# Designed miniproteins, single chains, continued (3): the designs that were tried, part 25

Each design is a single chain, and the fold is of that chain. pLDDT is the mean over its residues in the fold that is shown.

## One batch from the design tools (miniprotein)

Design m8898
Fold by ESMFold2-Fast:
Structure m8898 (fold): chain A 101 residues (1-101)
Amino acid sequence: MRLVLESAEFEVTGDPEVVEKAADALGRALERIRREGVSSPQEAVDLLVKAFREAGLEVVSLDYKETVEGDRVTLEIDMEVRDPETGATARVRVKLVLAPA
């Protein structure tokens, strides 16, 4: 089943430089999910992790909750990301609603 992004809400808090990198990476990942879709909710999570890694950030913690209502899936994701060069961190909280394409 192909899922596309219906809505996204996010909050990024922490060190300003890490927040900027994380927000930019998150925006690119969300646009990709919106444009190309995903095969599963797990693929959406994996794309976010990959985007942070490509931005030079380490994902030091990841927790998510999946809720299914009809054909829609709500993902609530809570992550801590770290800049390995500085040790600075940011918290990323994301709520995605995915629907069939």
Scores: mean pLDDT 85

Design m8899
Fold by ESMFold2-Fast:
Structure m8899 (fold): chain A 96 residues (1-96)
Amino acid sequence: SAEEAAEKAKEAARKALEAAREAVRLAGDPDATPAQLEAARAALEEARAALKEAEAAAKKAGEAGDKEGYLEASLEVGVAELVLAFAETLLRRRER
């Protein structure tokens, strides 16, 4: 159903945000070990995969006519994207 697609999108967006936050915590630590930076990169990949799932599910909700669920899911995706971009910036500064 449209509502199931919206809920799936929100769940995937929350997973993406959680992984992105983990990447920020690990990459933002000035004393981070090489193992912690590797874990940050893994979390970043998990966040990207979850964002892709969230975006696909949100699109399905919108196509099925759940405008409200689509908007709510899109907002959660947007928040996760911002945190992910911040994590990518922190990791890039660490590598160069």
Scores: mean pLDDT 85

Design m8900
Fold by ESMFold2-Fast:
Structure m8900 (fold): chain A 86 residues (1-86)
Amino acid sequence: SPEVEKLLEETKEKLAKAKTREEVVEIVRETLAELRARGVSLGDIAAVFAEILRYLREELKADDETLDAVAEIATAELERLAAEEA
């Protein structure tokens, strides 16, 4: 949806300006909270997180520790959302 695409672009801009791993983690958590607040589907949330991880890895060249932290947040939240739908 256009609103999800806009949120993703805003998140990418924030990630590009982040100076610490803690800032990256907070940006990711805030994006997740906004997606949940908007009632975005599990599939669309998963797609947004896949793109965030790709952007961090391929375009921002984030270190493995930052990628692992973001992947852990994404996995834990997607598992929680999947359990809520079951």
Scores: mean pLDDT 83

Design m8901
Fold by ESMFold2-Fast:
Structure m8901 (fold): chain A 56 residues (1-56)
Amino acid sequence: AREAAERAAAGAAASGAVEAAQKAGDLMTGHWAYEAGLESGGASAIRAGEAALRAD
């Protein structure tokens, strides 16, 4: 329960960042920015992105 709630909160935060990036540009541009961000952001960003995808 608690670990699931923590994972959901992390996912929601990461999803918000992804949505903001996508809204800043075209759908294709947002997709490339998101993927590039995961690669360049390092392990922490990768985990946040994965948590967002799993939360959805």
Scores: mean pLDDT 57

Design m8902
Fold by ESMFold2-Fast:
Structure m8902 (fold): chain A 67 residues (1-67)
Amino acid sequence: GEAAANEQRRKDLGSQVLQAAVEALGLTGTATVTSFSSTSIVGTATVDGKTYDVTLDTVTGELTLTE
């Protein structure tokens, strides 16, 4: 349905934003969104063979990577 398509689109956009944020830091890897809110995007990223927990605060623009 339309609601499911909108949710998928939102998740895809969140993944693209998270990926772009990781790349903007000069890091090469893949980012996957696990949860999404109006103020944050949470997921995981694999950078240089290491997996990190990733949080992007959409209000402050801060990206946090935790091993």
Scores: mean pLDDT 73

Design m8903
Fold by ESMFold2-Fast:
Structure m8903 (fold): chain A 76 residues (1-76)
Amino acid sequence: AKAALKQALIDALQAEDYSAAIAAAQQILALDPNDTTAKTAITNAKILLDPNASDAAKKAAKIGLAIAQAQLEQAL
């Protein structure tokens, strides 16, 4: 169910497990390819996994993930 995938994404973000967050978000997009929250989660989690990303980009990505997590929690 999409709700179970949203919960898995929330759990991954709380654990700072960005690889698990990307996997959950990709499964959400397989069900709903226009889910903007899932797209935002993938984009920002990839930045946090990139060793070449700037400190400014990583700070912005963390803020983006915090907003995405709040949106997912409000939707449940």
Scores: mean pLDDT 83

Design m8904
Fold by ESMFold2-Fast:
Structure m8904 (fold): chain A 83 residues (1-83)
Amino acid sequence: MEKILEGIEKLRELGYEDSARAIERAVQGLKDAIERGDLLGAEIYASLLIMEASLVKRHGSEEAKKVADEIIDEVNRLLEEAR
C-alpha cells in the first residue's frame, strides 16, 4: 500500500497528475475491498489501477515507466496476499 502512495506522489512530480489522481481514487477502493475481504471488488479496483499505470508505461518517460511498474507490482502483490 505505502509503495503505491509513494508512486502516486512521484507521478505527480513527473507531471502525470491526471493518472496520479485516477490511481489515488482506485487505491481507496482497493484498500477498502481488501480490508473487507471483497475479492471481486479488489480485482475491479486493481484493474482500474493497472489500466492507469499501463497508460503511463505506454506514453510516459523512462522514469515514469519505472514508477508505473512499481505500482503494478505492488497492486499484484496485495491481490495475491488478499487471496
Scores: mean pLDDT 83

Design m8905
Fold by ESMFold2-Fast:
Structure m8905 (fold): chain A 84 residues (1-84)
Amino acid sequence: MELKEKLEEIKKLLEEAQRLVEEAVRAEEEGKLEEAIKKLEEAIEKIKEAIKKMKEINAPQSLIDGLEAQIKALEKKIEELKKK
């Protein structure tokens, strides 16, 4: 597979994850905590898929570490929402 095609797949996954995070923020503002949690869980899945694809193309570890830190932040947010 051409590197450019793989990079476009990764970009799309990260853009979808960002959209889901934005939708989760809107749901939280509306008091729809269950919907917010679901959107954040979907965003985490998209980021995990992007990390897997990045590892396949030997992307810099610093970029992978950044995305893994983002997953941990989103997981913490989900735990906070589940307690309310």
Scores: mean pLDDT 85

Design m8906
Fold by ESMFold2-Fast:
Structure m8906 (fold): chain A 74 residues (1-74)
Amino acid sequence: SLEEAKEKAIKDIEEVKELIEKDESVSEEEKKEVIEKLEEFKEKIKKAKSIEEILKIVGETQEFLKEFLEKKEK
């Protein structure tokens, strides 16, 4: 269902937030930026009206995290 898809996506984002908050290699500034962006994606998921829209937002979240990790490897 749409509600189950939202719940799963939100839980996945919350798990990523906890991993970032506990990561001692990530600066406090970087943590704030990433967590703020993840909260933004979480709010978009809450407002999504279809499973297709949720999948699009999840894809955007994954792309954001990929770009963040690539920048921090340098």
Scores: mean pLDDT 81

Design m8907
Fold by ESMFold2-Fast:
Structure m8907 (fold): chain A 73 residues (1-73)
Amino acid sequence: MTEKEVVTVRVEVTGEDTKEEIIEKMLKAGEEARAAAKGPTRVGIEVIVSPDASSGEAIEAQMEANEKLAAAE
């Protein structure tokens, strides 16, 4: 079977980031990873949450960013 290449991008979230800024960081990182890929690529985003950041907001932003990246044809 032809496996799709999976590129993992790490995004750091701090307590100074808003939910919208977190989503923008993830989308930008995901788009850049896809643009750098030379074949069919699935992008996975790993979130590194600093101790002063809201884990709940980071998880919600990650889900929304993943939905937007999946909707990008």
Scores: mean pLDDT 69

Design m8908
Fold by ESMFold2-Fast:
Structure m8908 (fold): chain A 74 residues (1-74)
Amino acid sequence: MLVEPSEEQLEEFRKRAKEVLERMDKVNEKKPDPKVVARVVGLIIAAVGYLNEGNFEKAEELLEEAEELVEEHE
């Protein structure tokens, strides 16, 4: 089980989070929806919270939910 993420896992996670935020920014430019923006940002904040608690698997799950939500609008 992942209890402590490695530096490489943290870099991978940061890249994915940045990509999600970039894609969400493009979605918001085309069709501004504050509710969708708040939900995506909330999922990423929660994911970072779990990452800080050492729950990397839960953090990845929440990041995947954010990715799926953004994909539905792109």
Scores: mean pLDDT 78

Design m8909
Fold by ESMFold2-Fast:
Structure m8909 (fold): chain A 115 residues (1-115)
Amino acid sequence: MDVVGVSPELVEKIQKGEIVVLATTPENVDEAIERLKKAAEKGKIDAVVISVTGETGYRGSELAARDIAEALKEIDEKGLKNKVIVKVHYSGTPEERARLEEAAKKLEEIAKKLL
């Protein structure tokens, strides 16, 4: 996914795995955790950006892309290191929203341990 509006230096850090960018749903949280652990095995992580949505297909991709772009701009503008940013797009029933919140909390806790 091409990230527009961030510096070329930040894009290079993402390509090297120094900044980990991830989009997931609550159903795929265990796969997302495995991806985070594998990224940490490749080298030091400076920052982690995670988008959690209950939406799928084009709409899910659009929401994740917007949340990720905003988080990456914050990192770029402030030069933040050791930063974990988790963006949650709440949708659906109260039970589905609770699953989104639980998935986001679990991912944030694990990402913070890997920095």
Scores: mean pLDDT 76

Design m8910
Fold by ESMFold2-Fast:
Structure m8910 (fold): chain A 116 residues (1-116)
Amino acid sequence: EKETRLKAVETLADRGVENAGHRLTDEEIERVLEGAQEAAKDAGLDPEKVVSLAREILERLGRRAATLFFYKNEKGEIEAVAAATPEQREKMVELAKKAIDKGLPFAAVLGGPLPP
């Protein structure tokens, strides 16, 4: 359902901004990568490519918390963005709306701290 899927991305993007600056442990990174792999499988994305992009983005962010968003564009290529700022959040939500409207597969995961 379009509204439910969009709300899920908005909620995760908000959590990425809220947790911005948190330094991820090796255990937290491993769980994020497992979550990305599972979300990719559920969404019909190539799990190997999604995990590779998730690792690349987390390292480029200095292993800090962010929401990760993956989607297949109309050319069949997998692209990824991160949200750790309000501006990045808005871009992620816009991409999710476009993916939903065009019927393109996508997945989002929170790269954040372990629950207490």
Scores: mean pLDDT 84

Design m8911
Fold by ESMFold2-Fast:
Structure m8911 (fold): chain A 63 residues (1-63)
Amino acid sequence: MKEEAEKLVEESLKTDFREAVRAIENGDKEKAIEILEGMRDVFRAQGHEEAAEILEKKIEELK
């Protein structure tokens, strides 16, 4: 299992990207998608491809 990538996404959602979780809870799909896309792009730029894939899946789930 890709535990390191999952943990990175989970910790980031608890800290720098908490607004994405709140947007999902409030039904604000557009805001949630924008924040998650930004997070995905940051992870890709850092070489965290597996974490970016997890975020892509969450973005697809919201569409």
Scores: mean pLDDT 78

Design m8912
Fold by ESMFold2-Fast:
Structure m8912 (fold): chain A 98 residues (1-98)
Amino acid sequence: SEKERRVQALELAVDTLEASIAYMRRLLAEGKEDEAKRVGIDTLELLVQLAEAYGFPKELVDRLREALKRAQTASPEEVLQILEDLLNWLREELEKLK
């Protein structure tokens, strides 16, 4: 169903963001700030590509594109916050679909 596809898309985005946030935190703890920022940007670029290829909900696509745009000029810590804010929003959207 359309609802099942929407849930699957949101779950994939949540899992991807959780993994990337964990990796970014480890890189930042090691002083690898530039690599952490690159991981965040690469994750957002991947999610935009997946969203376009698999027909993710428009609101998710728009939020991913805006996050990617903001991440380009953000600090590594600000990029981490962008991914965390996006993850929190996605978790709230998933809760509404239960």
Scores: mean pLDDT 85

Design m8913
Fold by ESMFold2-Fast:
Structure m8913 (fold): chain A 101 residues (1-101)
Amino acid sequence: EAPASLSPEEAARREEALQLINKGAAAAEAGDFEKALEYLERALEAAEGLPSTQAAALLERGRVLAAMGDFEGAIRAYEEALALDPRMTDAAANLERLRAA
């Protein structure tokens, strides 16, 4: 979804979701995977009805799960991200990498 096509409420929820995705990524970088997943679950709730933003949250969830060694969970997250946004090349590349391993 393009920001200019969103209602003010949808734009606010998208902004909240993107902030939560960034917090999740920062927590994962710090090694706090439990906190990262909590932020990403909240991001998915905020992004309800916003498929591109949901895809971004699922991409980050997949990265966190892969870092934790949960490759089955990571594959599922990347597949769900691609279902919502087929142009998400990072999710496609990460999925191929995990399937090849």
Scores: mean pLDDT 86

Design m8914
Fold by ESMFold2-Fast:
Structure m8914 (fold): chain A 90 residues (1-90)
Amino acid sequence: MREEALKLVKEAYKLLIEGYDYLKAGKEKEAEEKFKKAEELFKKAYELDPTKEVYEILTEVTGRGAQLEREGTLTVDKLKAIAEEVLKKL
């Protein structure tokens, strides 16, 4: 992954984690603002480095979240844990 794309991905994941914390606190509007900023940074990262590696990192939380939703086990805590796991590996 390009260094510039990696910096954007790391910042986007930090914003996702902050957004999940706001959702847990019942601050839905603040959560939405964090998620919107994360999405903008993910888009910029993919434009800088449109590789399979970047795409897999950008879709990890969404893909694993969708699986948990199908299984009836999706929680905000699990989404946050996935995002923290991905950020730690970056």
Scores: mean pLDDT 84

Design m8915
Fold by ESMFold2-Fast:
Structure m8915 (fold): chain A 69 residues (1-69)
Amino acid sequence: SKETELKIKYLELIRENLSNDQIAEKLGVSKSTVYKWTKEVIDKLKGTVRNYAELEEKLQELIDELKKG
């Protein structure tokens, strides 16, 4: 879906350390949508990430999962 494609692009952009406002502008979505997605990612990864290397791996796993279905 178009939303899934946007979420994949969003995850790629957060790996580049862009602000939520910059991501919203690049993707053409509302700031509230990006803030919601950022909270969802944080909540999903809470307690499962011990360091920044694991964060990178978990973000890649989320991207791969969305690309598969």
Scores: mean pLDDT 77

Design m8916
Fold by ESMFold2-Fast:
Structure m8916 (fold): chain A 72 residues (1-72)
Amino acid sequence: MTLSEDERVALLIAKAHAHAAAGQLDKAIDYLMEALGVSREEAREMLEDPELLLERARERGLPAAAALVEGL
């Protein structure tokens, strides 16, 4: 089964937050970079401020990813 872009991004965001909760911040940042194709600095900012992550998901038209971030 192939994931949609929205499902792929949602899954990677979920993994990022799971790693952050485990204290694995570098892994969390790596997953956000992979999910959104953003810089390490931007990924760190979005990890610290979920509103930025939510805005990025909405800007890209990713409703499942946005719903996941809203549920965090």
Scores: mean pLDDT 82

Design m8917
Fold by ESMFold2-Fast:
Structure m8917 (fold): chain A 66 residues (1-66)
Amino acid sequence: DFELSPELLERLRELEAELKERAKDIKESEKEKVKELLREGYERVARLFREEGLEELAALVEEVLK
């Protein structure tokens, strides 16, 4: 089950770094589409966090959208 622990946060940080490296190889025409899909995903995650009462996490996700 999904538990927010220091170990999980470290794994998420490693995954983010890997995704950033892989994103460098994406074609320019695909970058804009990926950006839109990620924005929609982040908006959905922020909404779900807010529905669960996780206001601080929702705010952090919304900062990524700015």
Scores: mean pLDDT 69

Design m8918
Fold by ESMFold2-Fast:
Structure m8918 (fold): chain A 87 residues (1-87)
Amino acid sequence: SEAEELFEKGLEAFQAGDTEKAIEYYKKALELDPNYWKTWLALGQTYYAMGDYEKAAEYFKKAAEAAKDDPEKQKAAQEAAETLAKL
C-alpha cells in the first residue's frame, strides 16, 4: 500500500541518518494508516536515537495500542517500550 511505501522510505531515511526526513515519512504513513503498529514503533525508535526519550516512550505506547488485537505484535511493541524503562 502507499502507507507501506512511505514507511519503507522512512526506514531508508533513518538508516541514512536523516532522522528529520524519517519522521516526515512516518507521519505521512500514519495519515494513511494509523493502525500500522510498525510505523509507530519506528517513530519511537527515531526519537530514541535523537535522545528524545519522552516522545519515544509515547510512540512506543501508541505502537502497543495499534497492535492490541494481536498479542504477538503487542508483545514486540511493549518490549521496545520497556527498553526505555531500563535506562
Scores: mean pLDDT 80

Design m8919
Fold by ESMFold2-Fast:
Structure m8919 (fold): chain A 114 residues (1-114)
Amino acid sequence: MEELIKELKPNQVILEAKVYGDGKLIDEKRITYEADSPEALREAGARAGQELVDFALKAGAITPEEYEKYRPAFAELGRGLADAAVERKEIVSVDITFEKPGVKVEARLVAKAE
């Protein structure tokens, strides 16, 4: 958790996602998105949110019906996170959990504008 915030540079969004099966870490993903403008940071946030939902579907932590609903919603969540980072000039983060029987995805999105 603290490590992700320490690695975060200005004008970046980082997605970290971990998949647990039967309480064991079985897969993980970390993506750093670079941006050079507030618009680019907003787009990076949207892509991070979409990638999280794509990863959750692949892991079996959401259904195809939930995927169709969540993918655009998490793009908007990611844009909102980037907007908050730009407006506040602070690091902003959100923690997200998707869970189904036998599988859990725990994720964090962090954004820094400056």
Scores: mean pLDDT 85

Design m8920
Fold by ESMFold2-Fast:
Structure m8920 (fold): chain A 60 residues (1-60)
Amino acid sequence: MREELVEAAARALRAEGLSPEEAERLARELVEALLAGSPDAEMTVELVERAARVYAHSRR
């Protein structure tokens, strides 16, 4: 796992109001899904944070 990407996604999810436990679980699943679906894509902290915010917003 990309530990830095997971941590960045989790922080973004917590900022959107998810619990620390939910944020960490979903961040890990999100990062793994992104990497599995597009292995040649450039995965950055900013891209992962943006994806996490979009996901969290869709739950509101």
Scores: mean pLDDT 73

Design m8921
Fold by ESMFold2-Fast:
Structure m8921 (fold): chain A 61 residues (1-61)
Amino acid sequence: GLSDEVAALLTETGRLIRKLKDEEKAKEVERLAKQAIQAALSGDNARAKELAEEARRLAES
């Protein structure tokens, strides 16, 4: 399952995606977020956190 930290990162990233005007950037952020969810579901919480942080970082740039 998702850790509270990863869930919070993905929730915030989702809010940022909805505000992005660049569709290609939004798609890349969404791709990273989906990979983070897949990693968490496979039990790799460390990988999930790294991918969620990368997604949020990209969404904020």
Scores: mean pLDDT 79

Design m8922
Fold by ESMFold2-Fast:
Formats: structure tokens, C-alpha cells, sequence
Structure m8922 (fold): chain A 55 residues (1-55)
């Protein structure tokens, strides 16, 4: 992913984590993956955390 896409994904992940009350360590892992260009990995971490937060 481009640096712009990675930064946008990171910003979106931080905002979603705040809204859903996700653990800081999980949000940081997803952000780190997005910033490294692994948008698929970042999304997988975020989706799994969101599912668990819904319980």
C-alpha cells in the first residue's frame, strides 16, 4: 500500500478503536500492520477485535 493509504488506514483504525472501546494493544497492532503496508493483516486484527468487543 502507498504511504497515504497506510496513514489513512491507521487513522481510521485509531478512530474505530476509540468508538468501539478496543484494547490499546490491539489497536496499536492493527495500526502497525497498516503503517507497514499490510492492510489485510490490519483489517483482520481489527475485525477480530470488533467481533470480540460485540460480546
Amino acid sequence: ASPEESEEAARKLRAAGERLGLPEEVVQRAVDLALSGDLEGAENVAVRAAILAGR
Scores: mean pLDDT 77

Design m8923
Fold by ESMFold2-Fast:
Structure m8923 (fold): chain A 69 residues (1-69)
Amino acid sequence: SEVLELLRRALELAKDDLVVVIGLNDLIRALEAGTITNEEALKALDNILKVTTNPEVKELLERAKKLLE
């Protein structure tokens, strides 16, 4: 999944931001388990984006968001 690849890349870059790391790990786990809808995934991404300050991480998350829309 291109979405999962983008989220894992964002996780590697965000490793020093604990709030973003926790949010991304929860989202990745839910997507891999198939327990989350696209609407719920978009809401989770919006919440992570609100607290993300790293511009490279923001770009990867915005790209993941576009793939889920």
Scores: mean pLDDT 86

Design m8924
Fold by ESMFold2-Fast:
Structure m8924 (fold): chain A 86 residues (1-86)
Amino acid sequence: MTVIITLVGAGVGARIAAIGAAQQAALEGGTMESKVEGDTTTITVKGASDAGVQAMVDMANALKAGGYDVTIEREGDTLTITIKGK
């Protein structure tokens, strides 16, 4: 599965959490890439395991509970997580 995490205006704690979850998922046999476009950071994880996908979803839900604007969308074999600062 491919997971795309987009961070828009998010604080350093949210960026660290997202990068950590994505890097852990990549260490389980996937690949990770990151790019920055202005105030937006996009992290793409390809070949994520079911456990890696769940860890990234759990991270997103934890940030949502912490007051971030979080959207999780699934389209086929791609999961998109968008995290916005408020």
Scores: mean pLDDT 81

Design m8925
Fold by ESMFold2-Fast:
Structure m8925 (fold): chain A 80 residues (1-80)
Amino acid sequence: MSKEEFEEAKREVAARLEALAAEAEAAGAAEAAELFREAGKKALEAVEALEEGDLKKAEELNEEAVRLSREGMELLARAR
């Protein structure tokens, strides 16, 4: 995967997480919505780190985005 392809993929992930946050908020799961938005922010920060050539930081930020998204899904499931 090229750098450009990776950046596009991360933007798509951030957009999907924002959509999940909107759905969670509409369902009354405000805490899950905040976690999804924070995950999206971390995903975008990972793209910025990649642009700066810091592959380790980009990977660490991506791992945090995955973790936050997982917590958001667990909270959303409990709210149902």
Scores: mean pLDDT 78

Design m8927
Fold by ESMFold2-Fast:
Structure m8927 (fold): chain A 72 residues (1-72)
Amino acid sequence: LSKEMEIEVLEALARMAIAVGDVETALRLAKELKKMGATELAKELAREALERAEEIGAPEELIEELRELAEE
């Protein structure tokens, strides 16, 4: 599995996690994408996950981590 294919798979998994409200998994996958060098994609996913987290009333610790990742 090439780095580009790994990024594509992780992006798809993160978007699915956001859709079902699993924002903790979305945060973990976004952090992994950032480690792989997909920084702008990680920010975008973190922003989407943050909006979802605020909608569902996720724990403040999780919201803060998502905000930090989205803003860098």
Scores: mean pLDDT 84

Design m8928
Fold by ESMFold2-Fast:
Structure m8928 (fold): chain A 100 residues (1-100)
Amino acid sequence: MLTPEQQALGEAVGNAIRRAYELALEEAKRGTPEQGKAILELVSAMADAAVRALAEGKTPEQILEEARRVANELAKKYGPEVQRVADRAVEILEEELRRA
């Protein structure tokens, strides 16, 4: 059984992932198919990093840092359009974690 704090953190991460995928789908419609694929890869990789950190019992700050690290690596690979989405996805995660 999860503690109330662990449950709240899990719900916050889940809400952030949902919001980030909604953002990714909206942004993918505005760009090229190649940009859309890169944006979805970005959000998927950030979601995986956040879920792994959560499963490892990491703090909200550590979860945010792991997602930010992955976001910056992929944004560096794919360029400014992906960096803009990466920055917004990190902001979404930070907002949801602050509410937990």
Scores: mean pLDDT 85

Design m8929
Fold by ESMFold2-Fast:
Structure m8929 (fold): chain A 118 residues (1-118)
Amino acid sequence: SPLEKARELIQKLRDKVAELVKRVNEATSVEDIRKAVEEFYKEIDKIMEELRKVGAELGLQEEMDKIYNEFKKKMDEILEKIRQAKSLEDARKAVSELVHAINEFIDKVSELLEKAEA
């Protein structure tokens, strides 16, 4: 079902966030963090596109697009902070902001899907 597909995609997002956090904690350079974030962005962009398609199937396209566009804007701003980071501390702070932004996205999408289950 579309709802089962959405739950699987949300779980994949959670798993990718956990992988990013682990990789960033193990990083020894700002460059390692930048590479981890760039790979993460490519992976989640695909999952996010699939979530938007599932949202459209559920008649939630307008609400999904709003949530997605707000998140995409935050991601682009945070990616620029990571690109400008001069220290491991600054890069890790920016990644923490990214983790908070994607968790907010997951929460908003989950709330929207609960309305479709009723």
Scores: mean pLDDT 86

Design m8930
Fold by ESMFold2-Fast:
Structure m8930 (fold): chain A 59 residues (1-59)
Amino acid sequence: NTEKAREYLKQGKEYLEQGNYREAFRYASEAIELAIKAGDKELKEEGAKLALEALRKME
């Protein structure tokens, strides 16, 4: 779960850099879900930060 959450975070960051904010948000959301399941507070916070960045860019 932790490894998959990190993979989704990396992919989401790539989408954010490309201006693909919808995909960045989707990957961030999946990373958060996996981090919660794994009990990894740090990954959960990283995912939440990425999701908020993507949402702000979509406005």
Scores: mean pLDDT 84

Design m8931
Fold by ESMFold2-Fast:
Structure m8931 (fold): chain A 75 residues (1-75)
Amino acid sequence: MEEQIEKLRKLTDEMVEAINAGDRERAKELAEQAAKLTGDPELGRIMLKAVEDEDPEIAAALVAMATAIHLRSLR
């Protein structure tokens, strides 16, 4: 559970770095991997849009928020 959060955070950090480096293809791939970890297809669409808009802060915030909400639902 918490390990999944840490893994997701690392993927999100790598995605932000890829966007800042101009590597949009890598950023999209990492965003898709993060979305799969949360199991939320809606999050996947939002993250991809954030990457397309070149808003790494929004993408990172969305992933963190969805992860927190998911964990709350787990008790």
Scores: mean pLDDT 65

Design m8932
Fold by ESMFold2-Fast:
Structure m8932 (fold): chain A 67 residues (1-67)
Amino acid sequence: SDAEDLRAELLRLGVSEELAEAIVKAVGGDVEAVAKMSVEELTKIPGVDAELAGRIKEAARRVLAAR
């Protein structure tokens, strides 16, 4: 699933298991929505700063590229 793939990519980029699960839950597993969200929108998620928001967007793009 896209949610599992997003979690796996976040872990690969060095995000903790707990934070990766929280991010996936916060976005409802909608990877396409995440790729289209602004950094500002992503920083509204608890524990997400601007640097991590960039990593989340990178993870979402990689999941979408995998089909």
Scores: mean pLDDT 79

